# Designs tried in a protein design run: designed miniproteins, single chains. Part 92

Each design is a single chain, and the fold is of that chain. pLDDT is the mean over its residues in the fold that is shown.

## One batch from the design tools (miniprotein)

Design m3182
Fold by ESMFold2-Fast:
Structure m3182 (fold): chain A 116 residues (1-116)
Amino acid sequence: MEEVERMKELVDRAIENAKKGLELAKTDPAAAQRAVSEAIRDVVGAIEEARKMKDSPNKELVEKVIEELEKAARYFAEAANLFADGSNVDQAIEYLKKALEELEKARKLIDEIMKS
């Protein structure tokens, strides 16, 4: 698989894990925290794949993907911390929603790289 395809698969899996975290957030915060931890691993993997492409013709788009993925990772870390202490689940949900928005932006940029 090309680096772009691996990056897309990792981002798509992170989105699935984030959605699972949202579904579980109110009923099982511990399971939500585990789903968020999986999403963080997927995002880190996607950033590593993106960094391999820094000398590509699409380097500006790749840099934008890394920026959006780093934002998503920060929001996931905030959500994971809130789920871990079991307090303020509503705030954890808001951070998960923000992380999802950044992942969806990254996925659109990845689709642009794949077309070019």
Scores: mean pLDDT 86

Design m3183
Fold by ESMFold2-Fast:
Structure m3183 (fold): chain A 74 residues (1-74)
Amino acid sequence: VEEAIELLKSIKDKIEDMSLKGKDLTLVFKEEVPVELAQKLSKLPEVEDVLMSGRRLRIVFKEEEHARKVYEAL
């Protein structure tokens, strides 16, 4: 989870809003979702799926604990 935290902290200034629901961490970007960020996140072993829709990036973690740790670290 540390790598996910570092990746997301590096772009925190570009994030307008964040929400956590179970295993799902949803980020709303101020302008656009960086495709490279989504690709890097999708390769992490704790990540099940990464979904992009407009300015929204939804990260689906394999475990709720992983999603919560990332959310609380931001």
Scores: mean pLDDT 85

Design m3184
Fold by ESMFold2-Fast:
Structure m3184 (fold): chain A 93 residues (1-93)
Amino acid sequence: MKNEEVAIEDMRLDIEGARLIVETVEEEVEKMSKQEIMLLGVAVSIQIMALKYQIDELSKFESEEVKELRKEAEELIKKLEEAKKKIEEKYEE
């Protein structure tokens, strides 16, 4: 089990990765090949799982910083789910 400091840093890294993936879907998906779209879809699914894991790990801590990071991660999961739908629609094209 992680201590609070390690759990916070791990969450911050996964939040940064999630933001980059969401940006890539929004800016680049229209230019992508079907192979690139498939790979991006896998990356989105992995990042959703990573954020859900970090939220569970942080659930043991009660600090204000942890509460804010959990809310940010939950909002990013929603954006990743929307990105996943956009990828699926583009792949079926």
Scores: mean pLDDT 83

Design m3185
Fold by ESMFold2-Fast:
Structure m3185 (fold): chain A 98 residues (1-98)
Amino acid sequence: SEEEKEIQLKRYELIVNGSVEEQETLLALGVLVLGKGSDKAIEIAEKIVSDEEIAELLRKLAEQLSPEELEEVYKKSVKLLVEGGLEAVKKYLKEVVA
Protein backbone atom coordinates (compact mmCIF):
# COMPACT_ATOMS: atom_id res chain seq x y z
CA SER A 1 0.00 0.00 0.00
CA GLU A 2 0.98 3.67 -0.31
CA GLU A 3 1.03 4.01 3.51
CA GLU A 4 3.27 0.93 3.86
CA LYS A 5 5.66 2.36 1.23
CA GLU A 6 5.76 5.74 3.09
CA ILE A 7 6.57 3.99 6.41
CA GLN A 8 9.30 1.86 4.76
CA LEU A 9 10.92 4.97 3.22
CA LYS A 10 10.84 6.77 6.60
CA ARG A 11 12.48 3.71 8.25
CA TYR A 12 15.38 3.93 5.76
CA GLU A 13 15.65 7.71 6.33
CA LEU A 14 16.05 7.05 10.10
CA ILE A 15 18.67 4.32 9.49
CA VAL A 16 20.73 6.71 7.29
CA ASN A 17 20.20 10.07 9.08
CA GLY A 18 18.78 9.33 12.54
CA SER A 19 20.58 9.68 15.87
CA VAL A 20 21.78 6.56 17.73
CA GLU A 21 18.87 7.00 20.19
CA GLU A 22 16.32 7.28 17.33
CA GLN A 23 17.76 4.16 15.63
CA GLU A 24 17.71 2.22 18.95
CA THR A 25 14.05 3.23 19.52
CA LEU A 26 13.09 2.17 15.96
CA LEU A 27 14.85 -1.22 16.36
CA ALA A 28 13.37 -1.87 19.85
CA LEU A 29 9.81 -1.10 18.67
CA GLY A 30 10.40 -3.41 15.69
CA VAL A 31 11.49 -6.20 18.07
CA LEU A 32 8.28 -5.76 20.13
CA VAL A 33 6.14 -6.00 16.95
CA LEU A 34 7.98 -9.04 15.53
CA GLY A 35 7.94 -10.78 18.93
CA LYS A 36 4.24 -9.85 19.48
CA GLY A 37 4.96 -8.24 22.86
CA SER A 38 6.38 -11.47 24.35
CA ASP A 39 8.56 -11.46 27.50
CA LYS A 40 11.62 -12.30 25.36
CA ALA A 41 10.86 -9.41 22.97
CA ILE A 42 10.59 -7.02 25.97
CA GLU A 43 13.94 -8.29 27.33
CA ILE A 44 15.68 -7.75 23.96
CA ALA A 45 14.03 -4.33 23.38
CA GLU A 46 15.11 -3.07 26.85
CA LYS A 47 18.73 -4.10 26.10
CA ILE A 48 18.71 -2.18 22.78
CA VAL A 49 17.64 1.24 24.15
CA SER A 50 20.02 3.48 26.13
CA ASP A 51 17.20 5.86 27.19
CA GLU A 52 15.67 4.61 30.49
CA GLU A 53 12.34 6.41 29.88
CA ILE A 54 11.97 4.75 26.45
CA ALA A 55 12.81 1.34 28.02
CA GLU A 56 10.03 1.81 30.64
CA LEU A 57 7.53 2.96 27.97
CA LEU A 58 8.34 -0.07 25.75
CA ARG A 59 7.67 -2.44 28.70
CA LYS A 60 4.30 -0.75 29.40
CA LEU A 61 3.36 -0.91 25.69
CA ALA A 62 4.08 -4.66 25.55
CA GLU A 63 2.08 -5.26 28.77
CA GLN A 64 -0.97 -3.16 27.71
CA LEU A 65 -1.27 -3.55 23.91
CA SER A 66 -2.23 -6.38 21.56
CA PRO A 67 0.17 -7.33 18.73
CA GLU A 68 -2.05 -5.40 16.27
CA GLU A 69 -1.97 -2.26 18.48
CA LEU A 70 1.84 -2.57 18.79
CA GLU A 71 2.09 -2.55 14.96
CA GLU A 72 -0.04 0.64 14.81
CA VAL A 73 2.17 2.29 17.48
CA TYR A 74 5.27 1.25 15.50
CA LYS A 75 3.96 2.87 12.27
CA LYS A 76 3.03 6.12 14.08
CA SER A 77 6.38 6.17 15.92
CA VAL A 78 8.35 5.82 12.64
CA LYS A 79 6.55 8.92 11.28
CA LEU A 80 7.05 10.86 14.56
CA LEU A 81 10.78 9.98 14.77
CA VAL A 82 11.33 11.51 11.30
CA GLU A 83 9.12 14.58 11.94
CA GLY A 84 9.83 15.41 15.62
CA GLY A 85 12.62 13.14 16.83
CA LEU A 86 12.85 11.25 20.11
CA GLU A 87 10.91 13.82 22.20
CA ALA A 88 7.86 13.57 19.90
CA VAL A 89 7.88 9.76 20.22
CA LYS A 90 8.27 9.92 24.04
CA LYS A 91 5.24 12.24 24.24
CA TYR A 92 3.18 9.94 21.99
CA LEU A 93 4.16 6.73 23.86
CA LYS A 94 3.31 8.36 27.24
CA GLU A 95 -0.16 9.21 25.88
CA VAL A 96 -0.66 5.62 24.59
CA VAL A 97 0.19 4.02 27.99
CA ALA A 98 -1.69 6.62 30.13
Scores: mean pLDDT 84

Design m3186
Fold by ESMFold2-Fast:
Structure m3186 (fold): chain A 94 residues (1-94)
Amino acid sequence: SQEQLQQAQQLWNELEEFLKKNLSEEELKKVRAIVNESIAAALARTQTPSQEEAFENLLATLERIKEFALENGKEEVAEKVEEAIRRLKELQAA
């Protein structure tokens, strides 16, 4: 639903604010690159993703960000991303 998409967007906005406070400028640039690459890959498949496809694309993006955080020793960031992944899966299952 439109409401579920709005909740997913709010979840991403909350995570992005956390990342801005807990990552360096260089780490944020790398996260932005992950997000932009994920968006470009999604748009290469379809210009009008369904809600289900949008959720799947966001989940894949979050998993890549979590991996980046773990590789850079940012355990608290990785835990926050994992929380966002769980919340997004709950929204998708509703």
Scores: mean pLDDT 80

Design m3187
Fold by ESMFold2-Fast:
Structure m3187 (fold): chain A 81 residues (1-81)
Amino acid sequence: SVADKAARAARELGGTPQQVSAASMAANAGEIGDKEAAREAVLAGGWDPETARQAGDLAYEYAKKGDPEKAARAVMEAVRP
């Protein structure tokens, strides 16, 4: 699934379990067309609200286009708090 591919990519990028979950959930939100859920997923991953909005929106767009690996990278490379 899109979520599983994003989780794998996030782990390969050295993500913690919390960050892997955030990337996976943000990618899933993109697949189902829920931009707010993508933002909430990144926020739950430990990023601040502004960063979560930016990274969540980017992950949503990549996942919507069928690129879960780029969605995961968008989350993992976001400026950390």
Scores: mean pLDDT 83

Design m3188
Fold by ESMFold2-Fast:
Structure m3188 (fold): chain A 65 residues (1-65)
Amino acid sequence: REEILDAAAEFLEKLREQGIDVSYPGFVAEALKAYIKEKFGIELTDEEVRELLSEALKRIADKLS
């Protein structure tokens, strides 16, 4: 869903704003997985989380470009 990608991008942007290094994929992927589960009730697989993280990172990068 577009809403999940939007929420993921917002979550990463918030972490970055707090001074957290969002380019460290292991930590950020676990945090994102937990966030999506709490917010939407959806349990993502490790592969789904990695894909979502990649897409969300591209979205925030495009916003800066």
Scores: mean pLDDT 73

Design m3189
Fold by ESMFold2-Fast:
Structure m3189 (fold): chain A 73 residues (1-73)
Amino acid sequence: ALERIRAAIRRLGLEDASLYEVMRALYEEAMRARGLSPQASGEERLRALKEYLFGDTSLSDEEFARLVNEALS
């Protein structure tokens, strides 16, 4: 799970990027992977991101934030 976030950051060349830049790029990749429209809701984007990074859409927003923060530390 955590290794997936770190692998995505490395693949996208974002090791030195801000949290905002990392999250934006991860959302774009997740949306592309699911074929979501740029007009997709924030909830749809978050669900896509959870599935893209962890394969699990049942993660709480708090647990998801914790895992992302650990990957960026």
Scores: mean pLDDT 72

Design m3190
Fold by ESMFold2-Fast:
Structure m3190 (fold): chain A 100 residues (1-100)
Amino acid sequence: MTEEERQEEYIIEQLVKGLVEAAQKEFPNGRMSFEEFKEFLRKVMPGASLLLSDEEIEELFREADKDGDGYLDIAEFEEAVRKILELVAQKIKEEQAKKK
């Protein structure tokens, strides 16, 4: 891993922590449906969420939903948003590369 990649990973971890804290505040019961998850992402990351299709968000939700109960707990939410932030970072890099 390069030093730049390590810095990106650190930033992603800090963003994940902030998003988990926000989710705990909005979902104090510790459970989030797919619809609530989509609405939360669009509310807290409107610009970033425009880079992801509803199908991509649904796939990430299903991968994070380890129990298959149709809800994310806080730990599963943390995994889902980490993957989303990594995918968003990758898409931003690809779009910037196309314009240069």
Scores: mean pLDDT 74

Design m3191
Fold by ESMFold2-Fast:
Structure m3191 (fold): chain A 72 residues (1-72)
Amino acid sequence: APSAEVRAAAAKVQAWAAANPAVPQLVIADQTARGALEALIAHLEELAKTAPPEVQAAAATVIAWLRGRLAA
């Protein structure tokens, strides 16, 4: 389960994305759990490119946690 820090970071990214309707939409082409995680990581990386620094830091926290789960 994600830590309180990762949950707070995810909430911050979601709140910013909801306020900015022009951000990229998440697309999951691979139906496996691995493919879904890889799609989410790619989506967060693209979203972070247009986000302010505090949201970029939050996205980096979430991406690091997701990459850790993907490596397991």
Scores: mean pLDDT 70

Design m3192
Fold by ESMFold2-Fast:
Structure m3192 (fold): chain A 73 residues (1-73)
Amino acid sequence: MEDLEAIREALEETRNEDGKVDVLEAISRIMKKVKNPEARKAAVEALRELAQEKGSNFVDYDEALARVEERLA
């Protein structure tokens, strides 16, 4: 899926050395890369909810990707 590939790239670009993704930066990159408005909204909402659940703007890359994949399915 082209949208999922763009989201994965955004998450990888914002991943730090601890394997954590900066959710605010990832959202910014998703808004620029993802052309499908429904996929873009789903990914943004998934990341925002995960950040709230963790109480942090930094979330595990694997958890972020899994949550987005669930929302797009």
Scores: mean pLDDT 83

Design m3193
Fold by ESMFold2-Fast:
Structure m3193 (fold): chain A 81 residues (1-81)
Amino acid sequence: AAAARISAFMAQLTPEQREEVLKAGLKAARDLAEKNPSATDEEIADAGVDAFAEKLASLLPPEQQPEVRAAHDALRADQRG
């Protein structure tokens, strides 16, 4: 459900905007891994997902931003079980 909601939001973006969202997530994950060698795979994944969701929300109308945050919260919960 959470992944399907994120996919629907991504479908509203241009290909260039989708690339920016993906790059934001990857950059945040990489930066954490480089800055903190003791970071767990879960912490690195969480940092990437957080940056991805924030960039996605920033590119959508304000009315959709709470829904993006709710989908992000659900996705994080799914990753933890």
Scores: mean pLDDT 79

Design m3194
Fold by ESMFold2-Fast:
Structure m3194 (fold): chain A 110 residues (1-110)
Amino acid sequence: MMTKEEIFKLMEELRKRLEEIAKKAKDPELKAFLETMVKEIEKLLEETKNSSLKHAVIMGLATLGVIEMGLTVFLKYGPEESHKDVEEALEAVREASEKLTAAEKALLAE
């Protein structure tokens, strides 16, 4: 089962991955979106630092859902030249979401 520290590390690693994708992104709207999501993850980590594990998991999953939804919109309606950057960001978000969903299932089994 993931600890709260492991969840925080997972979200911080995702934040860094999204920040790197934002730096190389050519589409200014995608770049702005990714930079906004990086700030939202930073805010999430600060606001959940003293929360319960369950609250950190719930808020983490909600944040990842918003990011995935936004990236899916960019994949459907954004310029084709940006699809690779969007797909890299979606892969990062989905990897984090899979691990957090496993943590949620472990908490519900208690």
Scores: mean pLDDT 85

Design m3195
Fold by ESMFold2-Fast:
Structure m3195 (fold): chain A 80 residues (1-80)
Amino acid sequence: SAIDALLASLELELNHFKSTLSEEDFKEQTLLIVRQLVRYAKAHLSPEEVEALVKKVLEYLEKHYPEVVEEVKKIIEEEL
């Protein structure tokens, strides 16, 4: 699905950023990419698909990068 493809792309990008960037730069890039992802999803997906994508993104981040979750939730609230 489009949602699964977007999530897979995010996972690959975050894995790359985590291995190549400082902790500060990783957080900044994660916030930027999530903002861009939500904006892209709002332009191209249904509202129901956007909600499903946001839920999956948060579940993924809570499991793998819990340190960015609070700030990502703020970005999602701002963009929705």
Scores: mean pLDDT 88

Design m3196
Fold by ESMFold2-Fast:
Structure m3196 (fold): chain A 76 residues (1-76)
Amino acid sequence: AELERERELGERGLELAKEAEREGYENVPEERLLEAIEGLEAYLRVEGSELSDAELEAQKEANKEAIRRFYENPKP
């Protein structure tokens, strides 16, 4: 019965990731970016359940990688 909470966490993380992209990653605190990553992982655990195991893992890694690249190269 934690599904609804995990879905809410996932949607929150997705919105935080969109806001970070919109505001420019360099202008967003690292703490918020970490929260976005965690939320995206929760989102994939709920919504990604319809994907194959391989596709689900690839999608999780792609999302984490996208935000992680900002940590390593935040400025153009």
Scores: mean pLDDT 62

Design m3197
Fold by ESMFold2-Fast:
Structure m3197 (fold): chain A 100 residues (1-100)
Amino acid sequence: SAVLERLRAQVEEARAAGLGPQEVHDALLEAIDEVEGMEPAERRERLAEAMEFLGVEREAVDEALARLQALGWSEEEAFTYITVHLLAAKRLAERWGVSE
């Protein structure tokens, strides 16, 4: 997946530049690896689970998807991007002992 390759490169570049905490980079890389192994149906199920866990509204996800598509991303690329970030956020929330 071109999106997953770009996201991995972006995270590694941010890590090399000393941007943000290491645990955020680790959570993003773990989420990328998880999503890369998933079928499309599994990705949708995992996104829904992460949204419920984090208390993220469907409208917020739909707005983010529309924004990425307006920037020239395909629907599948936008969906993959949002899924990775919400899965990473869920992993961080679980590590910090917080839930919604």
Scores: mean pLDDT 81

Design m3198
Fold by ESMFold2-Fast:
Structure m3198 (fold): chain A 87 residues (1-87)
Amino acid sequence: TPGTEPPMSEEIIEEQEKAIEEALKKLKEAFPDTPEELLEELRKLMLEHVRKGTMPPPENILALTEELIKEGVSLEDIVAGLKDSLK
């Protein structure tokens, strides 16, 4: 069985957490009627991706978030995609 993967650097994790917080703020601004439960679910999934080392760099997190907003991807689809990636 494959062993434990090396963790990402603490600096990168902290910056990713910061970028996630900014991304969630941008999503709430773009979709003001978004339920808090959906934003909380998204936050948990993004943090799990950070833990697993599957999150992009902080700069790309914000850029990807803006792209998803621009393309009109629903938050439910984003949550579903992140959940599927964690299975």
Scores: mean pLDDT 74

Design m3199
Fold by ESMFold2-Fast:
Structure m3199 (fold): chain A 85 residues (1-85)
Amino acid sequence: MEEVEKIEKEFQEAIENKDKKKQIEVLERAKELVEKEGGPLDGAELAMKIVEGKVNKEWLKELAERLGIETTDEEIEKIVEEAKK
């Protein structure tokens, strides 16, 4: 719970500040938390999807849902677009 709250707060701050680098850092922390909890994707798969720019809306929604992070579809779409650049 504490790690999820920290990720959620940093994610929200990064969105509000339009800080692309911070948004990526938050996704990296989310990846580490999923690895620790034994999610459906291992850390290597998550890292490859992020690096290859194959992070999509559905993947981010599933990740946020599993971590209990409150986010909107619009926020996820914006991150996908910014990561593609």
Scores: mean pLDDT 57

Design m3200
Fold by ESMFold2-Fast:
Structure m3200 (fold): chain A 108 residues (1-108)
Amino acid sequence: TEEVRAFLLAAADSLEAAGLTEEAAAVRAAVEAGDYAEAFRIIAEGLRRYIETSELSPTAREAAELVIEMFERVAEAGGTLEALRAAIREVEERLRARREELARERAE
């Protein structure tokens, strides 16, 4: 659907802004070919390389890993809108649970 295409192109723009210009170009090429599963796979791989070379706090790295897992799952499921929506819901639930856990750990 057009929604998946728009999402992938926005993700490519974000990769380019992060300096992952080759990955951004590869995502755009996969989108033009209609290979959304490949586009999500390229995003996941690019983000994994980015976090390995980036100075991230433990919390930011944990959040980044959840996003990468989301893209990997969507790629494995064929890059469909339904898979994307399901993955987003799962990541939102996991992030909410983690925020509640951290809030409890800070409570005296």
Scores: mean pLDDT 80

Design m3201
Fold by ESMFold2-Fast:
Structure m3201 (fold): chain A 84 residues (1-84)
Amino acid sequence: SEEFQRLVQEALRLFLKRSDMTVEEIVQEAARRLGLPQSVVDRVLEQLKRLAGLSEADLRLPVKDLPLEKREALLEALLQLQKE
C-alpha cells in the first residue's frame, strides 16, 4: 500500500540519522510525522521482525545497541520493503 511504502521510506531515513532511538520509536515517530495510523506501524514492525529476525526485545533496544548483524539485517529489510 502507499501508506506502508511511505512509512518504510521515512523509517529508513530516521534509522540512518537516529541511532539513539529504538526500532519501535523510529517506526512510531515516522508514522507521527506522516499522520499514519497505528495499524500501518504494526504492519511495518511485523515485516521487520519477519525479514530481519528481530525479537520483541530487539525492537526496544536503541539501534546503536543492536548487534551489527541485526543492524545490517534491519537496513536490508527496510531497503527491501521500500522497493516496488
Scores: mean pLDDT 87

Design m3202
Fold by ESMFold2-Fast:
Structure m3202 (fold): chain A 112 residues (1-112)
Amino acid sequence: NADLFNEALDKVAPYITEAVKRLLAGDVKGAAEAVLKLIETLAALAAAGVPQEVVAAVAAYAASMVLMAAALHPDDARRRAVADGLQAAVEALAAGDTAAAVAIARATAAAM
């Protein structure tokens, strides 16, 4: 599973980097859109047969990076909303509900 984890991480790493950089820059809408691309990519990997535990692990790693970026601006409700939306989507992916994960990420992006 380490090779599958690394392959999945490589596919989403650009979206993690984009979400973190945009969130730190105050581009909350762009950060939420990067999070949506991240979750859609992970959902597509699950649909392609990547094991749920691998998808969940990559999603948790991505969430930890974005949550740390949001924590640098703790009083910014919009940055917090992006991080909370990603965390909820990651929880849905961990439960195997890829449709709910994508819907949560879309709703978060639409609210920005």
Scores: mean pLDDT 87

Design m3203
Fold by ESMFold2-Fast:
Structure m3203 (fold): chain A 93 residues (1-93)
Amino acid sequence: SEASERLRAVRTAEELRELMEELGAEPLAIELAVLAFADEDMPPELQAAFLEMLKKEGLSLEEAREIMREEIATNPSPHSRALARMGLHALDA
């Protein structure tokens, strides 16, 4: 709950990056979250890394889409929903 409360207090991309680094997030996750916070699309270079990540986790593209749709519908965090929307858009590119 504390991490979620701190995330809701974030007002800049720099603050989001610093918080995620403090929490030990993976570099790819940090870059994607910062882009989603700025309402940017996922660049092609990061799309390739994102797809490799899904493959390593054993997720099919359809399973990944379902997970992202569920996150958009149920996750109380606006930032998590933005990240899921960006990911879903990248999979439909």
Scores: mean pLDDT 78

Design m3204
Fold by ESMFold2-Fast:
Structure m3204 (fold): chain A 66 residues (1-66)
Amino acid sequence: MEEYIEKARELGREAAQAALAGDTDRAVHYGEEMRKLVEEVRKKYGPEAAEKVRQAFNDAFAETVA
């Protein structure tokens, strides 16, 4: 589970950096990668785990743009 949380945080940081650089296409790409990750975690660990992964992405994104 922790590996998925860390991957979500990396994707969040990458998406935030792309957004700050004005590269919306790249930011959207990392968002799509995150969507796939959430679906994988939901299937393997259930909806609560998927929400934690989504929250990790959102937190890392917010921390990076602050």
Scores: mean pLDDT 84

Design m3205
Fold by ESMFold2-Fast:
Structure m3205 (fold): chain A 68 residues (1-68)
Amino acid sequence: GREERLARAVELLLRGLSHYGLTEEQAREIAEAVLAGDDERAIALLKEAGLSETQARVAVAELRELVS
């Protein structure tokens, strides 16, 4: 269900982006945006966490594929 997909997305973000020091709260907000289809918000949140625009776009695309 949605909660299992959200939990998996959060886990993937925290493990995949550990170098950027994402908090669980930040990962949850990004995961919520991706699951809602709000790619622009997800990209903006990833950029706030320190990713470039290109890195953020790739991360959103990869996360969407992995949680579909």
Scores: mean pLDDT 84

Design m3206
Fold by ESMFold2-Fast:
Structure m3206 (fold): chain A 74 residues (1-74)
Amino acid sequence: SSSKVAQLLELIKEYAKRAKEAFEAKDIEKLKELTQETIKRINEIADPNDPLTQLFIGLIKHETDELIKEIEEE
């Protein structure tokens, strides 16, 4: 539903802000924790059978992997 999409977008926005802070601190452990917490919250709000839910989870995982890679490659 539209309301679930709005909640997911808000979670993505919160993730992006906190991920940026962790990235600037070069805190890989915090990025991994944040990712796990965000995915857990998505699964609590959204229908796991909805392809849009899986898309959001995939986007979060991809962004975390990219940020960790950037920290490691310096």
Scores: mean pLDDT 82

Design m3207
Fold by ESMFold2-Fast:
Structure m3207 (fold): chain A 80 residues (1-80)
Amino acid sequence: MEEKLEELYAKVKKILDERGMTELKRIFDKIIEEAKKLNVSVEDLIKYLEGRLTLLENGDPSKIKEEQRKAVEKIKEKIE
């Protein structure tokens, strides 16, 4: 599970770097750090990262699975 989290995190950061989104990358790092401090489960973090990756690749919120959308919303409420 932790390996999948790290792989997804690396993929998101790579896309942000390729698009020159340096400030979003910094915000993203802070979100992950805060989520860990709030004891968000590794499974919820994976769903959050999958949702973010889907948005970055497709730009279409409707392509996000409901579980991923809920994880993104939950983390946003606590951190963003």
Scores: mean pLDDT 68

Design m3208
Fold by ESMFold2-Fast:
Structure m3208 (fold): chain A 70 residues (1-70)
Amino acid sequence: MAEEAERLRKEAEEYNKKADEVGKQASDLLHQTQATGTAYTAQLAKSVNELKTLIDKRDELIAEAERLEA
């Protein structure tokens, strides 16, 4: 059980890293929109949706690992 939980936590960490990268890209686009007045609305919406999907998957893996550790 412990090894399986560790694998799930490692997978969750990979999704968290991807989420951080997408979140940084979204923040950069928002900053550019504010600084230049150029609307990146479609790109921001895509990044936000990708971020949510990655976070949901991360949370699911963590919850599964916690169930195995209980």
Scores: mean pLDDT 79

Design m3209
Fold by ESMFold2-Fast:
Structure m3209 (fold): chain A 79 residues (1-79)
Amino acid sequence: DAAAEAREAALRALEAVRRGEAREAAELARKAIEAALKSTASATTYAALAIEGAGLAFEAALLAEKQGDKEAKELALKA
């Protein structure tokens, strides 16, 4: 289930942000958005999952910028 995959990836991205792992958070946020885009859920659920992933990607980008990791920041911004 793509919606379940999106939620799982989002939860892992949140945990990565809490651990200060900008690259892992960026990659997981990207996976959450990709899974949300593949979801067959309702338009409302689809939009909610995509917004959640985008928020996590933004948090990952801020963390990467604080750490000076330009590659991780670019990865997060592409999500």
Scores: mean pLDDT 72

Design m3210
Fold by ESMFold2-Fast:
Structure m3210 (fold): chain A 77 residues (1-77)
Amino acid sequence: SALEEELENFVLPKDRSKWTAEHYAKGLVKLFLLLGLSREHLEALDVERLGRLLGIKDPATARRIRELALELFDQLE
């Protein structure tokens, strides 16, 4: 799909301080696709585990990244 191709070609900004929740979400979905992981694998990661995995200390930011990443997987379906 066009979205799958977009995600496979997505490149995170070099300056990590400029990463938005959308950048984190797209990078996370790209990583899951590269590893052969599914939406269900992402859903199994709660906000706390995802925050630890990404190094995001703010639970609201981790929750937003998770929400956006799940929405991206839903669009791939």
Scores: mean pLDDT 84

Design m3211
Fold by ESMFold2-Fast:
Structure m3211 (fold): chain A 87 residues (1-87)
Amino acid sequence: GKILSGEITVEGKTVTVRIEAENEEEARELAEEILKDAAKIPGLVSGSYKIIGNDAYVTLTFEDRESAIEGGKKLGEKYGLELHVIE
């Protein structure tokens, strides 16, 4: 599916990927793709998603903050999403 808008936010050990899709089905498919890609990132502890309308929120928990920042960076580069690192 096509990502219409989105961003990645890193706070502590948590990475949140928000994306907007054409519809709920496309949002779900994109969230599942992002979760599969995140599963390949070293230091991932858990991941889940929720769908709100045409938006998907993928929440990823990493073992430490450095792993979270690197994970967010890799996903941002792959999906063309802006990375926001919160101190």
Scores: mean pLDDT 89

Design m3212
Fold by ESMFold2-Fast:
Structure m3212 (fold): chain A 109 residues (1-109)
Amino acid sequence: VIEELLKLIKEAAEKLKDVEEVKTLAEAAERIAETEDDEREQIVELARLGISIARVAAEEGRLELAKEVLERIKELVEEAAKKGLISEEEAEELLKLIEEEKKRIEELE
């Protein structure tokens, strides 16, 4: 899950490489992966960064990319919850944020 979240963030950031905010988010993701010893906290923080990258993608008019990133984060959050890597409460909060961002993107179309 952590490696898959980090890969997703890096791939999305590469597609948005001219956006300075995305570079900062990708650097934060690498730092979290290297420095955070709590796997649960790593998953939560990486998922939040991925949601932020999806929001930036939508703001840049990359609506398809934003939707793909959000859908993949949702899958990874659900997998993490199913495996007991994060709490049900943490998973519910992340899934709520993903749904809110998906609705925001639909309103931009």
Scores: mean pLDDT 80

Design m3213
Fold by ESMFold2-Fast:
Structure m3213 (fold): chain A 64 residues (1-64)
Amino acid sequence: GAADREELEAAGARIAAKIKEKFPDAEVEVRLIGDDRVEITFTYKGKTFVLRLSRELALAYSKF
């Protein structure tokens, strides 16, 4: 539901913020796929990395 999607979006945003904190020059984008998956794309020094996480992994990683 909407609450689940909002929680996942917040988790993805926290992970993106941590990436940006460690790599300030990185460009970071967060995309939700439904309410059960998140895709985090970051570009650093011309290289693009895509991290695809289930809800469970995104919530776990957001709490580092």
Scores: mean pLDDT 81

Design m3214
Fold by ESMFold2-Fast:
Structure m3214 (fold): chain A 64 residues (1-64)
Amino acid sequence: MAEETRRQIELLPEDERNYLAERAAKLFGKKDLTPLQRALYYAAHMAELAGNKDVAEELRKLAE
């Protein structure tokens, strides 16, 4: 799974990679994340990288 995420990031233009890295840092900088919430935020980030923004939004809502 980590290798898949890395490959998705590597396929993006540098500007888009920087934007997503900043966004991920903001998402994962949140305090008191449970393992489940962290997994959901990570899955949402992966869905967004794959271009599935609707799925990413649903996963972020589940990370409450």
Scores: mean pLDDT 62

Design m3215
Fold by ESMFold2-Fast:
Parts: structure tokens; C-alpha cells; sequence
Structure m3215 (fold): chain A 83 residues (1-83)
């Protein structure tokens, strides 16, 4: 995920949640480096965390390969703590 993509996603999340954009961008950079999710996969994790809906969270996880599901669950949990 590029810095431009992180900044754009952070702005969208900040507008949806009220969390400062700079804090969201820092968290997204950390998750991008730690969990090795693609831009689309990380965006899905963000959407799941913002929704707070277990059905949306499960749908995002079910769309991922089994080897990425654990990483995505952890990323969603870290985003939920931020949001």
C-alpha cells in the first residue's frame, strides 16, 4: 500500500469515526508493515472495524485465503481498539 493510499483511507476513516487522520494513518502504516495484507485486504479490514458488525467482519475474513485470515483478524482487532 502506498503512502497516498494510506492517507486517502485515513481521511475516509477519520470522517466516518471522528478519530484524527494522523492517528489513523500511523495505525494503517503499522498494520501494512506488520500483517503484509494487500491494499484491498487492509481496506476490507478497515471497513469491518468501522462497521462494528460481526457479520461484515466474518464476510471480509471468509473472502481471504486461510493463511491471511489470522493476520486480518488481528488487524481488525487493532483497528477496533483505535476506533
Amino acid sequence: MTDEQIELLAEQVSKATGVPKEKVAEALRRLNEKYKLSATELQGAVGAAVSGDEAVKQAVLDALPAEKQAAAREAIAELEELL
Scores: mean pLDDT 80

